# Designed miniproteins, single chains, continued (4), part 100

Each design is a single chain, and the fold is of that chain. pLDDT is the mean over its residues in the fold that is shown.

## One batch from the design tools (miniprotein)

Design m15443
Fold by ESMFold2-Fast:
Structure m15443 (fold): chain A 72 residues (1-72)
Amino acid sequence: TPEQRRLEREMELGVIEIHVVTAELYNAKIPEELLEKMKKRVEEILADPVMTPEEKADAEELLKRLEEMREK
């Protein structure tokens, strides 16, 4: 159902967020290949019309943080 798909997307975003938060807290580097894979997954989730505006805003913030991690 659309509700189940949305919850699955939220779960995936949560897993990616945990990786980003952990790297930020410990000043650790995420491997480039993993960063690109995570960015692509977040972009795919953002393209899903089932996502609410609030969920998309959270995903966009996560994408921005992933991009900043690569640059720094």
Scores: mean pLDDT 80

Design m15444
Fold by ESMFold2-Fast:
Structure m15444 (fold): chain A 78 residues (1-78)
Amino acid sequence: MTPEQLRLLLEEVVRALELPDLSDEEIRAMFAARLRARGLSEETAERLAEDAVRGARILAQDPEKAAALRAMVAGIRA
């Protein structure tokens, strides 16, 4: 995984944490489309979208780690 792909993955994990009312399939489809629009291959976009949804569901069970990840991603954007 490249540093760029890791950054995109972390951003999508944070977005998934903010969308609890959407199904995993809906979030995955939205993220895959967004990543493809940013120039990633369909295969890479779909894989990163799946990983992001999975990571978000795991982190949703640990609010402290979820908050730390959100703060870290916000810092990257500042």
Scores: mean pLDDT 75

Design m15445
Fold by ESMFold2-Fast:
Structure m15445 (fold): chain A 77 residues (1-77)
Amino acid sequence: MKIDIKYVLNAALDVRTGKYRLHVIAISFDKEGRPIAASASIEVDSLEPTDEQVQEAVNRAKELLKKKIEEIEKRLS
């Protein structure tokens, strides 16, 4: 499948727990230009997460998005 995916990344401190989280939103557009999005969140060590942590969160969001697109395409067939 040819899927153009955009990612929005946000790292934030949970002030209640003192833990950092990386939130990733993966966004794609259907053939009609409507956005399809999936998000994933992981605990990270700082506001500047490692490349491995970023890749883990991105891959998780990407897989969830791909699953959503496949479910939509199956319903339209």
Scores: mean pLDDT 78

Design m15446
Fold by ESMFold2-Fast:
Structure m15446 (fold): chain A 98 residues (1-98)
Amino acid sequence: MVEEIKRLLEELRRLGREMENADFPAALEALRRALRVLAELLRLGGHDVGEEHVERAMELLKKAKVTLEQLREIGRFLAEESERALENVEAEVEKSLA
């Protein structure tokens, strides 16, 4: 479980950084992929989240007319929060071994 959580957080960080440097279509696709990774993390936590929620979120973003600037801000947020979550997971594993 810990290794799977770390893998998903590393993927979120990568996708967030990808969004910061992408054009609009590439940033939007990276966000869809990030939402799928987030759904997997939520399922590991016991939440019933699936593809329907990802597609609904993407449709809401389309209706809200999200901008490239907003997508890049979301990407930065995802990358920074994923990095902090990774550091916290690594610290808790180290404490458990001590």
Scores: mean pLDDT 82

Design m15447
Fold by ESMFold2-Fast:
Structure m15447 (fold): chain A 99 residues (1-99)
Amino acid sequence: SNAERARKMLDAGDVVGALRAAAESLQEQIDKGEISKETLDVAIRAAQALYDRGIPEAREAFLSAGAAKTAYDGGNKEAALQAMRDMLEAFRRAIERLE
């Protein structure tokens, strides 16, 4: 899966590759109207890695990741999906900056 690919890239220190794979995983779940813990966990890790590197878009991604996790844990699927969309937009902007 794209989530598994992103996890492996994070473990290898490939933050840019992990970000792309995490963005693909988020898009797939948004398109399906589905949320997996594995996708949220790896997206949160990717947002953290961007934050640690001082990427400006990382703050927005990190805040959206926290919102998605809170909504997911609370069983609010609609709020979690919206936060995932916000996180995906921040990831896309970060990818554009890093390319």
Scores: mean pLDDT 82

Design m15448
Fold by ESMFold2-Fast:
Structure m15448 (fold): chain A 77 residues (1-77)
Amino acid sequence: ARVVKDYRIVVRDSEGNVLAEAETDEEAEALGKELEPVIEEIVSGKFTKLSDTEGKLEALLKGKDGREWTAVVTVTL
Protein backbone atom coordinates (compact mmCIF):
# COMPACT_ATOMS: atom_id res chain seq x y z
CA ALA A 1 0.00 0.00 0.00
CA ARG A 2 1.20 3.56 -0.71
CA VAL A 3 1.78 5.41 2.58
CA VAL A 4 1.43 9.20 2.80
CA LYS A 5 4.31 10.41 5.04
CA ASP A 6 3.35 14.07 5.24
CA TYR A 7 0.62 16.37 3.94
CA ARG A 8 -0.77 19.89 3.96
CA ILE A 9 -4.40 20.89 3.27
CA VAL A 10 -5.39 24.44 2.26
CA VAL A 11 -9.03 25.44 1.72
CA ARG A 12 -9.77 28.67 -0.17
CA ASP A 13 -12.94 30.55 -1.07
CA SER A 14 -13.88 31.65 -4.62
CA GLU A 15 -11.88 34.88 -4.12
CA GLY A 16 -8.69 32.98 -3.18
CA ASN A 17 -8.81 33.80 0.53
CA VAL A 18 -7.46 31.06 2.81
CA LEU A 19 -10.31 29.82 5.02
CA ALA A 20 -8.50 26.91 6.69
CA GLU A 21 -5.19 25.03 6.76
CA ALA A 22 -4.36 21.60 8.18
CA GLU A 23 -0.93 19.96 8.48
CA THR A 24 -1.66 17.39 11.22
CA ASP A 25 -4.16 14.53 11.51
CA GLU A 26 -5.91 16.38 14.38
CA GLU A 27 -6.27 19.58 12.32
CA ALA A 28 -7.47 17.58 9.28
CA GLU A 29 -10.13 15.77 11.37
CA ALA A 30 -11.34 19.09 12.82
CA LEU A 31 -11.50 20.62 9.32
CA GLY A 32 -13.41 17.59 8.00
CA LYS A 33 -15.99 17.89 10.80
CA GLU A 34 -16.49 21.60 10.02
CA LEU A 35 -16.85 21.02 6.25
CA GLU A 36 -18.96 17.80 6.27
CA PRO A 37 -22.29 19.49 7.25
CA VAL A 38 -21.82 22.35 4.70
CA ILE A 39 -20.36 20.54 1.66
CA GLU A 40 -22.91 19.07 -0.78
CA GLU A 41 -20.52 17.55 -3.33
CA ILE A 42 -17.01 17.35 -4.69
CA VAL A 43 -17.47 18.82 -8.18
CA SER A 44 -14.01 17.83 -9.44
CA GLY A 45 -10.73 16.35 -8.23
CA LYS A 46 -7.37 16.40 -10.01
CA PHE A 47 -4.23 14.60 -8.86
CA THR A 48 -0.89 15.85 -10.19
CA LYS A 49 2.39 14.04 -9.59
CA LEU A 50 4.93 16.77 -8.76
CA SER A 51 7.94 14.44 -8.22
CA ASP A 52 8.69 10.79 -7.33
CA THR A 53 7.95 11.64 -3.66
CA GLU A 54 5.36 14.46 -3.95
CA GLY A 55 1.80 14.75 -5.23
CA LYS A 56 -0.89 17.43 -5.31
CA LEU A 57 -4.66 16.91 -5.17
CA GLU A 58 -6.86 19.84 -6.20
CA ALA A 59 -10.58 19.57 -5.43
CA LEU A 60 -13.47 21.89 -6.23
CA LEU A 61 -16.11 21.69 -3.49
CA LYS A 62 -19.71 22.87 -3.68
CA GLY A 63 -21.54 23.87 -0.52
CA LYS A 64 -25.22 23.20 0.27
CA ASP A 65 -25.79 26.99 0.01
CA GLY A 66 -24.21 27.12 -3.49
CA ARG A 67 -20.82 28.48 -2.36
CA GLU A 68 -17.72 27.10 -4.10
CA TRP A 69 -14.41 26.34 -2.36
CA THR A 70 -11.14 24.82 -3.48
CA ALA A 71 -9.16 22.34 -1.39
CA VAL A 72 -5.51 21.67 -2.21
CA VAL A 73 -3.75 18.71 -0.59
CA THR A 74 0.03 18.46 -1.03
CA VAL A 75 1.33 15.01 -0.05
CA THR A 76 4.74 13.42 0.42
CA LEU A 77 4.71 9.76 -0.66
Scores: mean pLDDT 74

Design m15449
Fold by ESMFold2-Fast:
Structure m15449 (fold): chain A 85 residues (1-85)
Amino acid sequence: MQQLQQQLQQLYQQAVAAIDARDQARLRAIQDQVIALVDQLTQMVKQDPTPENKQLLLDANSLGLAVEEALEGRYDIARKILEQI
């Protein structure tokens, strides 16, 4: 749990930096890592469906959506989504 929360925080910071830099290559790498994190969090929620684990999964899905918008060149929308996390 703590490790996955730390991974989400690190990916969030990396996504903010990549969006601000408009670094498409970094955003693609971040997308792969977010997909892997969402899969791990989905398994965690199935084993331990706490409100905290569900919120972490929701935050990871929002980060994934923000990265997807940024990959489409919609950096302003991506930034707004990140502000909700």
Scores: mean pLDDT 88

Design m15450
Fold by ESMFold2-Fast:
Structure m15450 (fold): chain A 80 residues (1-80)
Amino acid sequence: SAMEEAIRAAVEEAVAGLPLSEEWKEALLRALLDQARRRPLAPEQLPRLTHLIGQILRKSDLATAAPEAIAEMALALAQA
């Protein structure tokens, strides 16, 4: 779907160059997709998702941050 493709692209761009495992990136993507399927983003909210994910990652302790928590926060901010 267009929403799933946009979410995948947003994750790929936001995590580019960060020292994150492929398993962590996949967990983030899966959490975002699962949450968005339950509570879909409006088309107008999708373009901000890359920026919001990037902003949250910059403010988070990546050594201890759960990908599911980052996904929840990014989607909540995108839906506001």
Scores: mean pLDDT 80

Design m15451
Fold by ESMFold2-Fast:
Structure m15451 (fold): chain A 56 residues (1-56)
Amino acid sequence: MLSPEELLALPPDERVRALAEKLKANGITDPTSARLAGDALGLSEEEKEELVKLVS
């Protein structure tokens, strides 16, 4: 699993995908938890929407 620093160093599309895989690997598939993870990493609203789609 990538550290938060490594995730933020990735291009936007790659970091959203990597975060989605990390969340799914930890059993997190609900939209609320996905949005909270995106908020914690400072993702844009568009990136959070993409994250929710990839996790769901």
Scores: mean pLDDT 76

Design m15452
Fold by ESMFold2-Fast:
Structure m15452 (fold): chain A 82 residues (1-82)
Amino acid sequence: ARAEKLAERKAVLEHTALALRAIGAAVELVLLRKQKEGLDDETVRALMDEYFARVNKLLDDRAGLEALTAELDAEIAALKAE
């Protein structure tokens, strides 16, 4: 019983860590775009809200969170390569 609850808690923590990684990548992307494109604070807020909404929609979808994180990492890499 206790081992089953620990495995469930570990899965929740690993899933939460993945969601936090996606949020972190979104923040990095938006701040990098602000720096490179000169985005105003209103546009930055709108983009942050959009990415946070995407993460929230995927909170029960591990594969979706992994795909989103990979998408964000690729966009960050492309902007850094400019």
Scores: mean pLDDT 80

Design m15453
Fold by ESMFold2-Fast:
Structure m15453 (fold): chain A 70 residues (1-70)
Amino acid sequence: SLEEEVEKLLRRFREELDRMVAAGASPAEIGEFARQFLQEAKRQIKDKDYYHQLVEELSRLVSEVMEQLS
């Protein structure tokens, strides 16, 4: 289902984001990773509502990490 696909994408994003933070990635590198991830996800998630949900959740995760790095 699209719900399961969104959950898998979010889990993969979170795992990679955590790995990047642990490796000392810069805010710029994290931002570029998020941008590339969303571009690829747009091709995979054809439903606009599910894609917007993914964008909102992913943006929240990035914001939380950026606040901690500040």
Scores: mean pLDDT 85

Design m15454
Fold by ESMFold2-Fast:
Structure m15454 (fold): chain A 58 residues (1-58)
Amino acid sequence: AAAARRAAEVEQLLLETSKKAKEIMDEGTKQGLSPEEIALKVKELADETAARIAALRA
C-alpha cells in the first residue's frame, strides 16, 4: 500500500515537473530571458523535485 502510493506520487511529481519545465522554457522565451536564466530556473525546479522524491523514499 505505502510503496504503491509512493510510486504514484513520484510519477505525479515527475509529470508536474515536466509540465512546469516546459512552461518555464516557453514563458522565458516569450519574455526574452537569456538561455542561462531559463536553465537556472529549470535546474532549481529539478533540484526541488529531486529533494521531494528523496523525502518520499526516506
Scores: mean pLDDT 80

Design m15455
Fold by ESMFold2-Fast:
Structure m15455 (fold): chain A 99 residues (1-99)
Amino acid sequence: GSAPTVTMTFRSPAVEGQENVLLDRVSDQYPAESTVTWYKNGQELPSTYSPVGQDTDGLAFQTAETTVVPKSSDVYESRVRHPTLSEPLVKKLDFNAQS
């Protein structure tokens, strides 16, 4: 199998008090069996997934999303599980890291 590459971003530049979407772009995976769990300050958030796509190398890509209204004090985390990983991939995004 192929382990996923994960990039965690806001859909739009983060502005305090404005609704936004957190995105995990999950790529280079095989099989297409990644699970993404979202956290805001340690509290789990719901996840929605795009349809699975396939790149020219036969590896799968998919976007996981969660809707948030960010505050400057918020800390966001995603945990990505995949059969090729012994432990979840952990990505963190601090509101203040957005320039």
Scores: mean pLDDT 83

Design m15456
Fold by ESMFold2-Fast:
Structure m15456 (fold): chain A 94 residues (1-94)
Amino acid sequence: MSPLEIAQQLVQEFVEQAEEIFKNAKSEEEAVKNLKKLVEETYKRLKELGIPEELIKTVLIALGSELQSLMKERKFSKEYIQELQEYIYELIKK
């Protein structure tokens, strides 16, 4: 499988895991905490699989956009949406 195909598969798995977090979280704070952990674990896995840094950053940008859409649809507070977006942005800066 090419690095791009591996990245696409991990994005799909991420979205599925994010949906489970939304189903199981008892509060917006808990959801954001678990989503940050999922983003960090996905970032580490992409690095471990040897995905190029530039492609990892592209994936993180795509994940950030998807999470923003999912959180808005679920009527999350603007503050929690911003907190998660800022977390992802800090990972991209590296």
Scores: mean pLDDT 84

Design m15457
Fold by ESMFold2-Fast:
Structure m15457 (fold): chain A 71 residues (1-71)
Amino acid sequence: PEITVTLASGEKVTVTIAPEADPAEVQRTARNASLAVDVTPPEVILHELIKAGVDEASARALVERMLATLE
């Protein structure tokens, strides 16, 4: 299934999650990661998103969008 997550910047990104994943947990994880993106290694954010149930390709895209907000 797909859900739309809102980052701390207000940006919305559509991600693919596992059927058993909790959308609220994914949203919370993405928002918290985006709040700390300037101090957290990208690979750590990627791993936390995958652990929450985000598909690897979607997790990589989400990390890229978060890093773009630092520029």
Scores: mean pLDDT 81

Design m15458
Fold by ESMFold2-Fast:
Structure m15458 (fold): chain A 89 residues (1-89)
Amino acid sequence: ATQTRVTVVVPADERAGEQARRQVQAQVPDAVVPEALVEEISRQAAEARERFGARYVALELLVKDGVVVAAQGAAARTAEEARALLEAA
């Protein structure tokens, strides 16, 4: 079975999920990101912006058999901070 971890940094806004989908598909062509997960990422990113002043979200996504099955993220205020979180993971 093909299982891959993909890391992405996206702005903490309502388009975060769609931008994450785009970045995942750039790294794993033809990967399917479920619409429910796209919506969840966007909702959580927007909430992080409102509650913590997050400007970016660092995401680790698990692609199994061409489908993203899980995503975990950490809020960051700068793009450099977000990239550092992914390098530490």
Scores: mean pLDDT 82

Design m15459
Fold by ESMFold2-Fast:
Structure m15459 (fold): chain A 85 residues (1-85)
Amino acid sequence: SMLDEFKEYLIEKYKEYKEAMEKGDHDKADEIGGEFVIDYVDFLFLAGRNNTPFEEIKEMVDLYRKVLDAMLEADRTGKLVEVDL
């Protein structure tokens, strides 16, 4: 499903972000964050084109916000947040 593909994407993207942050590569972490926002928008448009149920699209939005909040918290505090997806 679109939701399952999106969850797999979120897990991998957040892993890349954590690795960049752990290495102190803040430029790479910022790049990953920017890619994350663009990819999310692309996933939403694809989900709409594929007539994905509204309930699944809403869950995708909620999961995106969960990962985004973790990234913003890590940027603010310098401490990585574990995310259960």
Scores: mean pLDDT 88

Design m15460
Fold by ESMFold2-Fast:
Structure m15460 (fold): chain A 60 residues (1-60)
Amino acid sequence: MELTPDQQRLLDSLVKEMGLTPEEEERLRERFLNTKTVTDEVAEALRVIGEQIDRELAKR
């Protein structure tokens, strides 16, 4: 699926403002695509995944 024009503008702004790497941009793009099509249950799963990523980054 493609991003909406609003999601694409937001992604472009974040990449420019935060200096995201291509890998980080792709991860954020996937989150936007998933959020567009998700139910409340999947939104909870995305939160848990975010917490897991934060844990792995803190462990290093």
Scores: mean pLDDT 62

Design m15461
Fold by ESMFold2-Fast:
Structure m15461 (fold): chain A 91 residues (1-91)
Amino acid sequence: SLAEQQKKFIKALDDIYKKYKEEIAKRISEKFGIPLEVALEGLDKAVEAAKLGIENAVKYNRLDVQKQVYEEWVKLFEMLGLDTSIVDPLK
């Protein structure tokens, strides 16, 4: 079901973010010349917005939002020089 797909996706996103948050934030900070705390706050807000988008997408039967979040995270990892296979659980 869409609700089961959403639950699995959000869990995968949470697991990845919890494990790689500090490394992602550090690379954003270094690449864009912003304070680490600003990068961390921005990432927290972006992840919360993504989760809300996924939850609303399920309510309106929209699977494309999960694909968009996955594609955005692939682009982020490529931009930061991180291994994109880390986000494969979001496919």
Scores: mean pLDDT 84

Design m15462
Fold by ESMFold2-Fast:
Structure m15462 (fold): chain A 100 residues (1-100)
Amino acid sequence: HMTEEERKKALEELNKLFQEISDIVTELKKRVENGEKVSEDELEQMKARIDELYNKAKEILERLKKEGVITDEQYESFLKKLDTMRKEADELIEKLKELN
């Protein structure tokens, strides 16, 4: 089992990763709404960053579930939210590519 300190650290890291993905999605939405031209290189970097954050968050969620820190229901809820944010980001990046 995880120590209390390891559990707290994992939950704090998970919260940071969710916040970072949410911030990127919010930024992408603003750029779409404003009709902003974003370079293909910048969009590729944003896509890579989202994929990295997604994978890190998923690993933490899997560990928290295995260690009994979160329930199966909580795990599925968090994973669905994570998948939804990633899908939204991918769709927004595609829209920005089409605007260029």
Scores: mean pLDDT 87

Design m15463
Fold by ESMFold2-Fast:
Structure m15463 (fold): chain A 133 residues (1-133)
Amino acid sequence: SLPLPLKDIAKYVLDNHPELVEKVAEAMLKAATNDGERFIAERILEMAKTKEVKDAPLEVYLLMGLIAYVLDGSKLGKSVLTLAKKQTDNPDLVALAEALEAIRKGDFEKAREYAAKLSPWQKAVVDVLLEEF
């Protein structure tokens, strides 16, 4: 089972911000350099287009939850941020979470510093979300 109500958080972001999720997923897909990255991006894109939560790796739900956190700063979104930062075996996801936390706090300089160290497909998430502010 997933930690937290991650599928409910994913459904919330798809219901309220499907066009933004689609834009994020398309940017990730264009920047993806391997099949694993393409799979994650395509899964998010499919969910955005259908507005249906699909079975997916934990990373997909964490990415969607981080988008919710950046947009609304909800208590559940903050819990997703905390969970993403605990994924120490995935340092790119931890760095992405730190960049998105900086955006939510209005520290755009710090967000760009974190983004500069990310893989291109993760940096695409930060670049798209920075355009919303």
Scores: mean pLDDT 85

Design m15464
Fold by ESMFold2-Fast:
Structure m15464 (fold): chain A 85 residues (1-85)
Amino acid sequence: SRDDLIQELRDLGYRAIQEGVRLGNPLMLRLGQLALDAAQTAEDNNWSEEEIRELLELVRRGVKAIREGKYEEAEKILEELKKKI
């Protein structure tokens, strides 16, 4: 459901914040904060399940890029995420 997807996006955001703090990675921390902002925006504006899935996939791609040390890719994903919310 839409609410389940919003909750998944929040859970992913909190996990990214925790990982960013634990590893001292400011990009991961920023991604997690943006994921929480995206979840709130999607909830407040009644975004569709398809739109929320796009946000989820974008955040997952960001997490992967950061973990793989692909920081230019990660920064582009952060900018794309900002434009969507």
Scores: mean pLDDT 89

Design m15465
Fold by ESMFold2-Fast:
Structure m15465 (fold): chain A 99 residues (1-99)
Amino acid sequence: MSKVELLEKAVEALEKAVEAARAGDFESAAEYAEKAAEYAREAGAEKSARKAEEVVETIRRARALAEARPELREELTAGVTSSAEAALEVAKKELEEAK
């Protein structure tokens, strides 16, 4: 698989992570972010891989906080969504640079 094809898969995975995050589905968002990190790492896209890994960590912390403080779930969902959107923009930029 080419670097471009791997980055296209990373972008697709991050788009799905953003959709899952907006829905408050932290489990699916984490799964898609992990897939994006794997694709970006295989592509050698270090910035995209790091940002996708940050999304996974943000979701891990958000899940723990939501269990302790359910009233924060809406705020935590917004934070996770913003993290996923930032990772998506980095991946899109690296994809354009790889073309």
Scores: mean pLDDT 87

Design m15466
Fold by ESMFold2-Fast:
Structure m15466 (fold): chain A 96 residues (1-96)
Amino acid sequence: DIEKVLKEIDEVIKELEELRKTAPPQVQSLLDRIIEELKNMKEAIEKKDIDKVRQEAGRILFTLTQLSTIPGNEGLANRVRRLIGETLLKALKVLE
């Protein structure tokens, strides 16, 4: 459960690192921020710090909102939202 969620976070990070390689510079910077926030959330889960998990999840959601405002990248933004949304729900539930 915790181990499974940590593995899923690692997989999402890998997918975002691949998407980053072909993204425009402004999108790359937001993807870099999401990757860092996911890594911080992963560390918080490992430490069972529920407040920090909630904080990092909120930061990820805010950065996703910013990503969705960049013109011409709506398809990429929607794909990232789908990948991360499932992971965020699992991360928040794993420490309940």
Scores: mean pLDDT 83

Design m15467
Fold by ESMFold2-Fast:
Structure m15467 (fold): chain A 80 residues (1-80)
Amino acid sequence: MYERILEEIEARVEEKMEELKKRAEELGVSLSEEELELARLQGKGYLLAEELEKAPDPRLQEELERIVEELTRKGLELLE
């Protein structure tokens, strides 16, 4: 179950990232690798939180906590 949910989340994130890149190209906007990485982490965190709301899973919670920590670290770097 966990591995399948994680695989599905990763696949959905990749789909959304490709959509984001196509939209940026359409608008003539260049997205940095850093901006793309932040969008990817936010998307994965959102989908993990959504799955945890439906069915609690300690491994999914650990993955979400890891992503939140990474996002917090990057956010604090912007404030330093």
Scores: mean pLDDT 77

Design m15468
Fold by ESMFold2-Fast:
Structure m15468 (fold): chain A 65 residues (1-65)
Amino acid sequence: SKEELEKEIEELEKELEELQRKGVLAVINGDTATAEKVQAEIKEKKERLKELAKQLKDYELYNRY
């Protein structure tokens, strides 16, 4: 449903914000292992966000009326 898509998007955006902060701290502290892991997680969540955004756009296109 649209509500489920919007909720998952909101949750992913919040997780991305938290990961971005964690990534910055890891870089500042020279924690390469954590920085690499966080970058990978950010990439995965951004890709998921793109898919959900596409699904939401498709939902609006076909269920707008």
Scores: mean pLDDT 83

Design m15469
Fold by ESMFold2-Fast:
Structure m15469 (fold): chain A 97 residues (1-97)
Amino acid sequence: SMAEKEEKLRELLRKAQEAIEKGDEEEEKKVLEEILSLLSEEEQKRLAELEKVMARVSEKLRAGEEPSAEEKAKIAEYYAFMAPFQKLMAEVEAELL
């Protein structure tokens, strides 16, 4: 269920925060890999496709070129995809304060 996935993600985010505070880079990397593994195969594929567009856009911006309307739409899709995870991270961080 989504609730079980969200609770597992909250636990992993708490572990990531603790690893960062302790300076444990190996534990941080391990926890981040576990977080990524919670994504479905379709979500992982979609994220990979969006990350390729973001990399291309970053190169264009460095060259002084403006992203196309289609690329701007893909940037919006990337941020929309990340928004639930960013919200959950902010909620976990607020609980740790």
Scores: mean pLDDT 77

Design m15470
Fold by ESMFold2-Fast:
Structure m15470 (fold): chain A 81 residues (1-81)
Amino acid sequence: DLEKKLEEKFEEVKKKFEEMKEAFLSGDLEKTEKKFEEFMKKYEEAKKIAEKVDPKKLFELEVMEGMARIMLGVQKLVASR
């Protein structure tokens, strides 16, 4: 069942997104980069399923990806100053 598999993968993405936010708030660039990579792996897995069965979850995944990229970009900018 693709829908059930998507629910499981979507929860994994949300957990990794929260870990990414915690890393960002810690001010540690290396930790933030590591958590971003972990998030992106789960995001790609969930996105492949969401594209087939759930456009609303696809949109939510794309919003989380955009926010994660912004957080990483800000952290890199702060670390370079």
Scores: mean pLDDT 86

Design m15471
Fold by ESMFold2-Fast:
Structure m15471 (fold): chain A 74 residues (1-74)
Amino acid sequence: SMEDVIARLRELAARARELGDEEFAAELEKLVSYLESNPDTPMSLVLTMLQRLRSRAPAELRPELEALIRELRA
């Protein structure tokens, strides 16, 4: 669900901050804000956004983004 995606992205943003990656945390928070304002966003577009974030993610967070992408494809 969209609520699950938003919750997971918030958790990832907190972890990015713990790793010292404030820039990536800000990118995740921007996506959260967008999805909260646009809850009818198609899941296919959400997947595209997540794939783009994965390419920019620090190595420590990349597996969790990949797991989220797999869950949304299922």
Scores: mean pLDDT 85

Design m15472
Fold by ESMFold2-Fast:
Structure m15472 (fold): chain A 94 residues (1-94)
Amino acid sequence: SALEEELKRLLEELRELAVEMLEEKGLDPTPFIKGAEELLEAIEKGDYERARTLALSLAANMLTIAKEYNAPEEKVKKIKEIAARILELLDERL
């Protein structure tokens, strides 16, 4: 569906941003890659309640690491914008 395609695109952007941010700090991006995969699986199964919970957890963890390692303000803003859009789209299905 168009919603699933948009969610997948936003999730891919969030995943790429997380990998870039973590690799710049010498951190292992594997937990975030796995989190994104679990979120994608929930979306594909139509489990939007689980997807919402996973999206909130993923975004919160990314923002915590971004603050801890002093990520650029522009990256923090982009994480917030992508996460907010994912949550808005998921809420439209709940």
Scores: mean pLDDT 82

Design m15473
Fold by ESMFold2-Fast:
Structure m15473 (fold): chain A 86 residues (1-86)
Amino acid sequence: EKDEKNRREVIEIIGKALVEIRKIPISDVDGIIEILRKTRKEVEPLDKKLAEILEKTIKRIERAETGQDAYALALDAFGEMLKLLG
């Protein structure tokens, strides 16, 4: 029961993060990192394993040379999280 509620809340949080990322310029690597940090903070109390995926993705984006790479990494992470949620 609580797990299903947390799952739905995480899906909603990811949906909001995807909308926010689409609103910023693809060259804004810092903006992408900030959205992911906010999303990780919101997800952590609901699903620790999914928050760990976001943490690893943030570290990869911090090493990204282009905003296109950062954008792709962020979308791939959200896709993997949604796949794990069903």
Scores: mean pLDDT 82

Design m15474
Fold by ESMFold2-Fast:
Structure m15474 (fold): chain A 68 residues (1-68)
Amino acid sequence: SDEEIKKGLESALKALEAETDEAAKETLRRIVAAELRKQGLFDEAEKIEAAKSIEEFKEILREMIKRL
């Protein structure tokens, strides 16, 4: 559901903001993209994978949360 996806994205954003290890942030990005693909959100997963930086990844998450 949109509510469950939104909660998952909010949890991922909080984890990403608390994380200090850049490799762990990148691992989280891959996990989030894979989960979005499982939910059938292929365009959203592609946007996250195409993000050029962790800051861009955070912005994409914020935009998705706002739309849900």
Scores: mean pLDDT 84

Design m15475
Fold by ESMFold2-Fast:
Structure m15475 (fold): chain A 95 residues (1-95)
Amino acid sequence: MEREKKLEEIKAELEKYKAEVKKRMEEEGLSAEELMTEIALDENLSPYEKLIKLAAIRIVADPSIKAEDVARWLLELTDEEKKEAAEIAKKRALS
């Protein structure tokens, strides 16, 4: 029950960020790639905030990606793994 509650909370955050991503794409004319680069390079975001926002952009760009699978992945990551994944995203954005 505790784990299921956390999973639902992450899924709700993903839906919130998906709506924000869609709004920014419509209002600013940004592509998914441009938004991913902006978020990946944003040093003001925590590793978790960076990963969940990047995941939301990815889901908007590719609806075949399941929010539940992403939420489970995020729930299972340690703080160190979250930092590593955020650094990998930053390096990819710089390429």
Scores: mean pLDDT 82

Design m15476
Fold by ESMFold2-Fast:
Structure m15476 (fold): chain A 84 residues (1-84)
Amino acid sequence: SLEEEIERLHERILEAVRNNDRERALELAREAGRLAARLLRERGLDVAEVRAALEAVLAKAPDAPDTVYREAVVEAYRALLEEL
């Protein structure tokens, strides 16, 4: 399922973060964001409402996240927004 794929990607992101592999963490985060967009569509959520909420969150995100994990989370949200 998409939920299981996203969970597996999250585990791999955490592994990349522990290994200080920023590039890999960001690649995996983008993939997780794309899968999350597909999951939201499958659940029949209002794409416009979800898009507006994500844009609001990203507008308040720090310009320079202080950890690789936070940077990966922001990257996943950006990828999700782009895929919606």
Scores: mean pLDDT 82

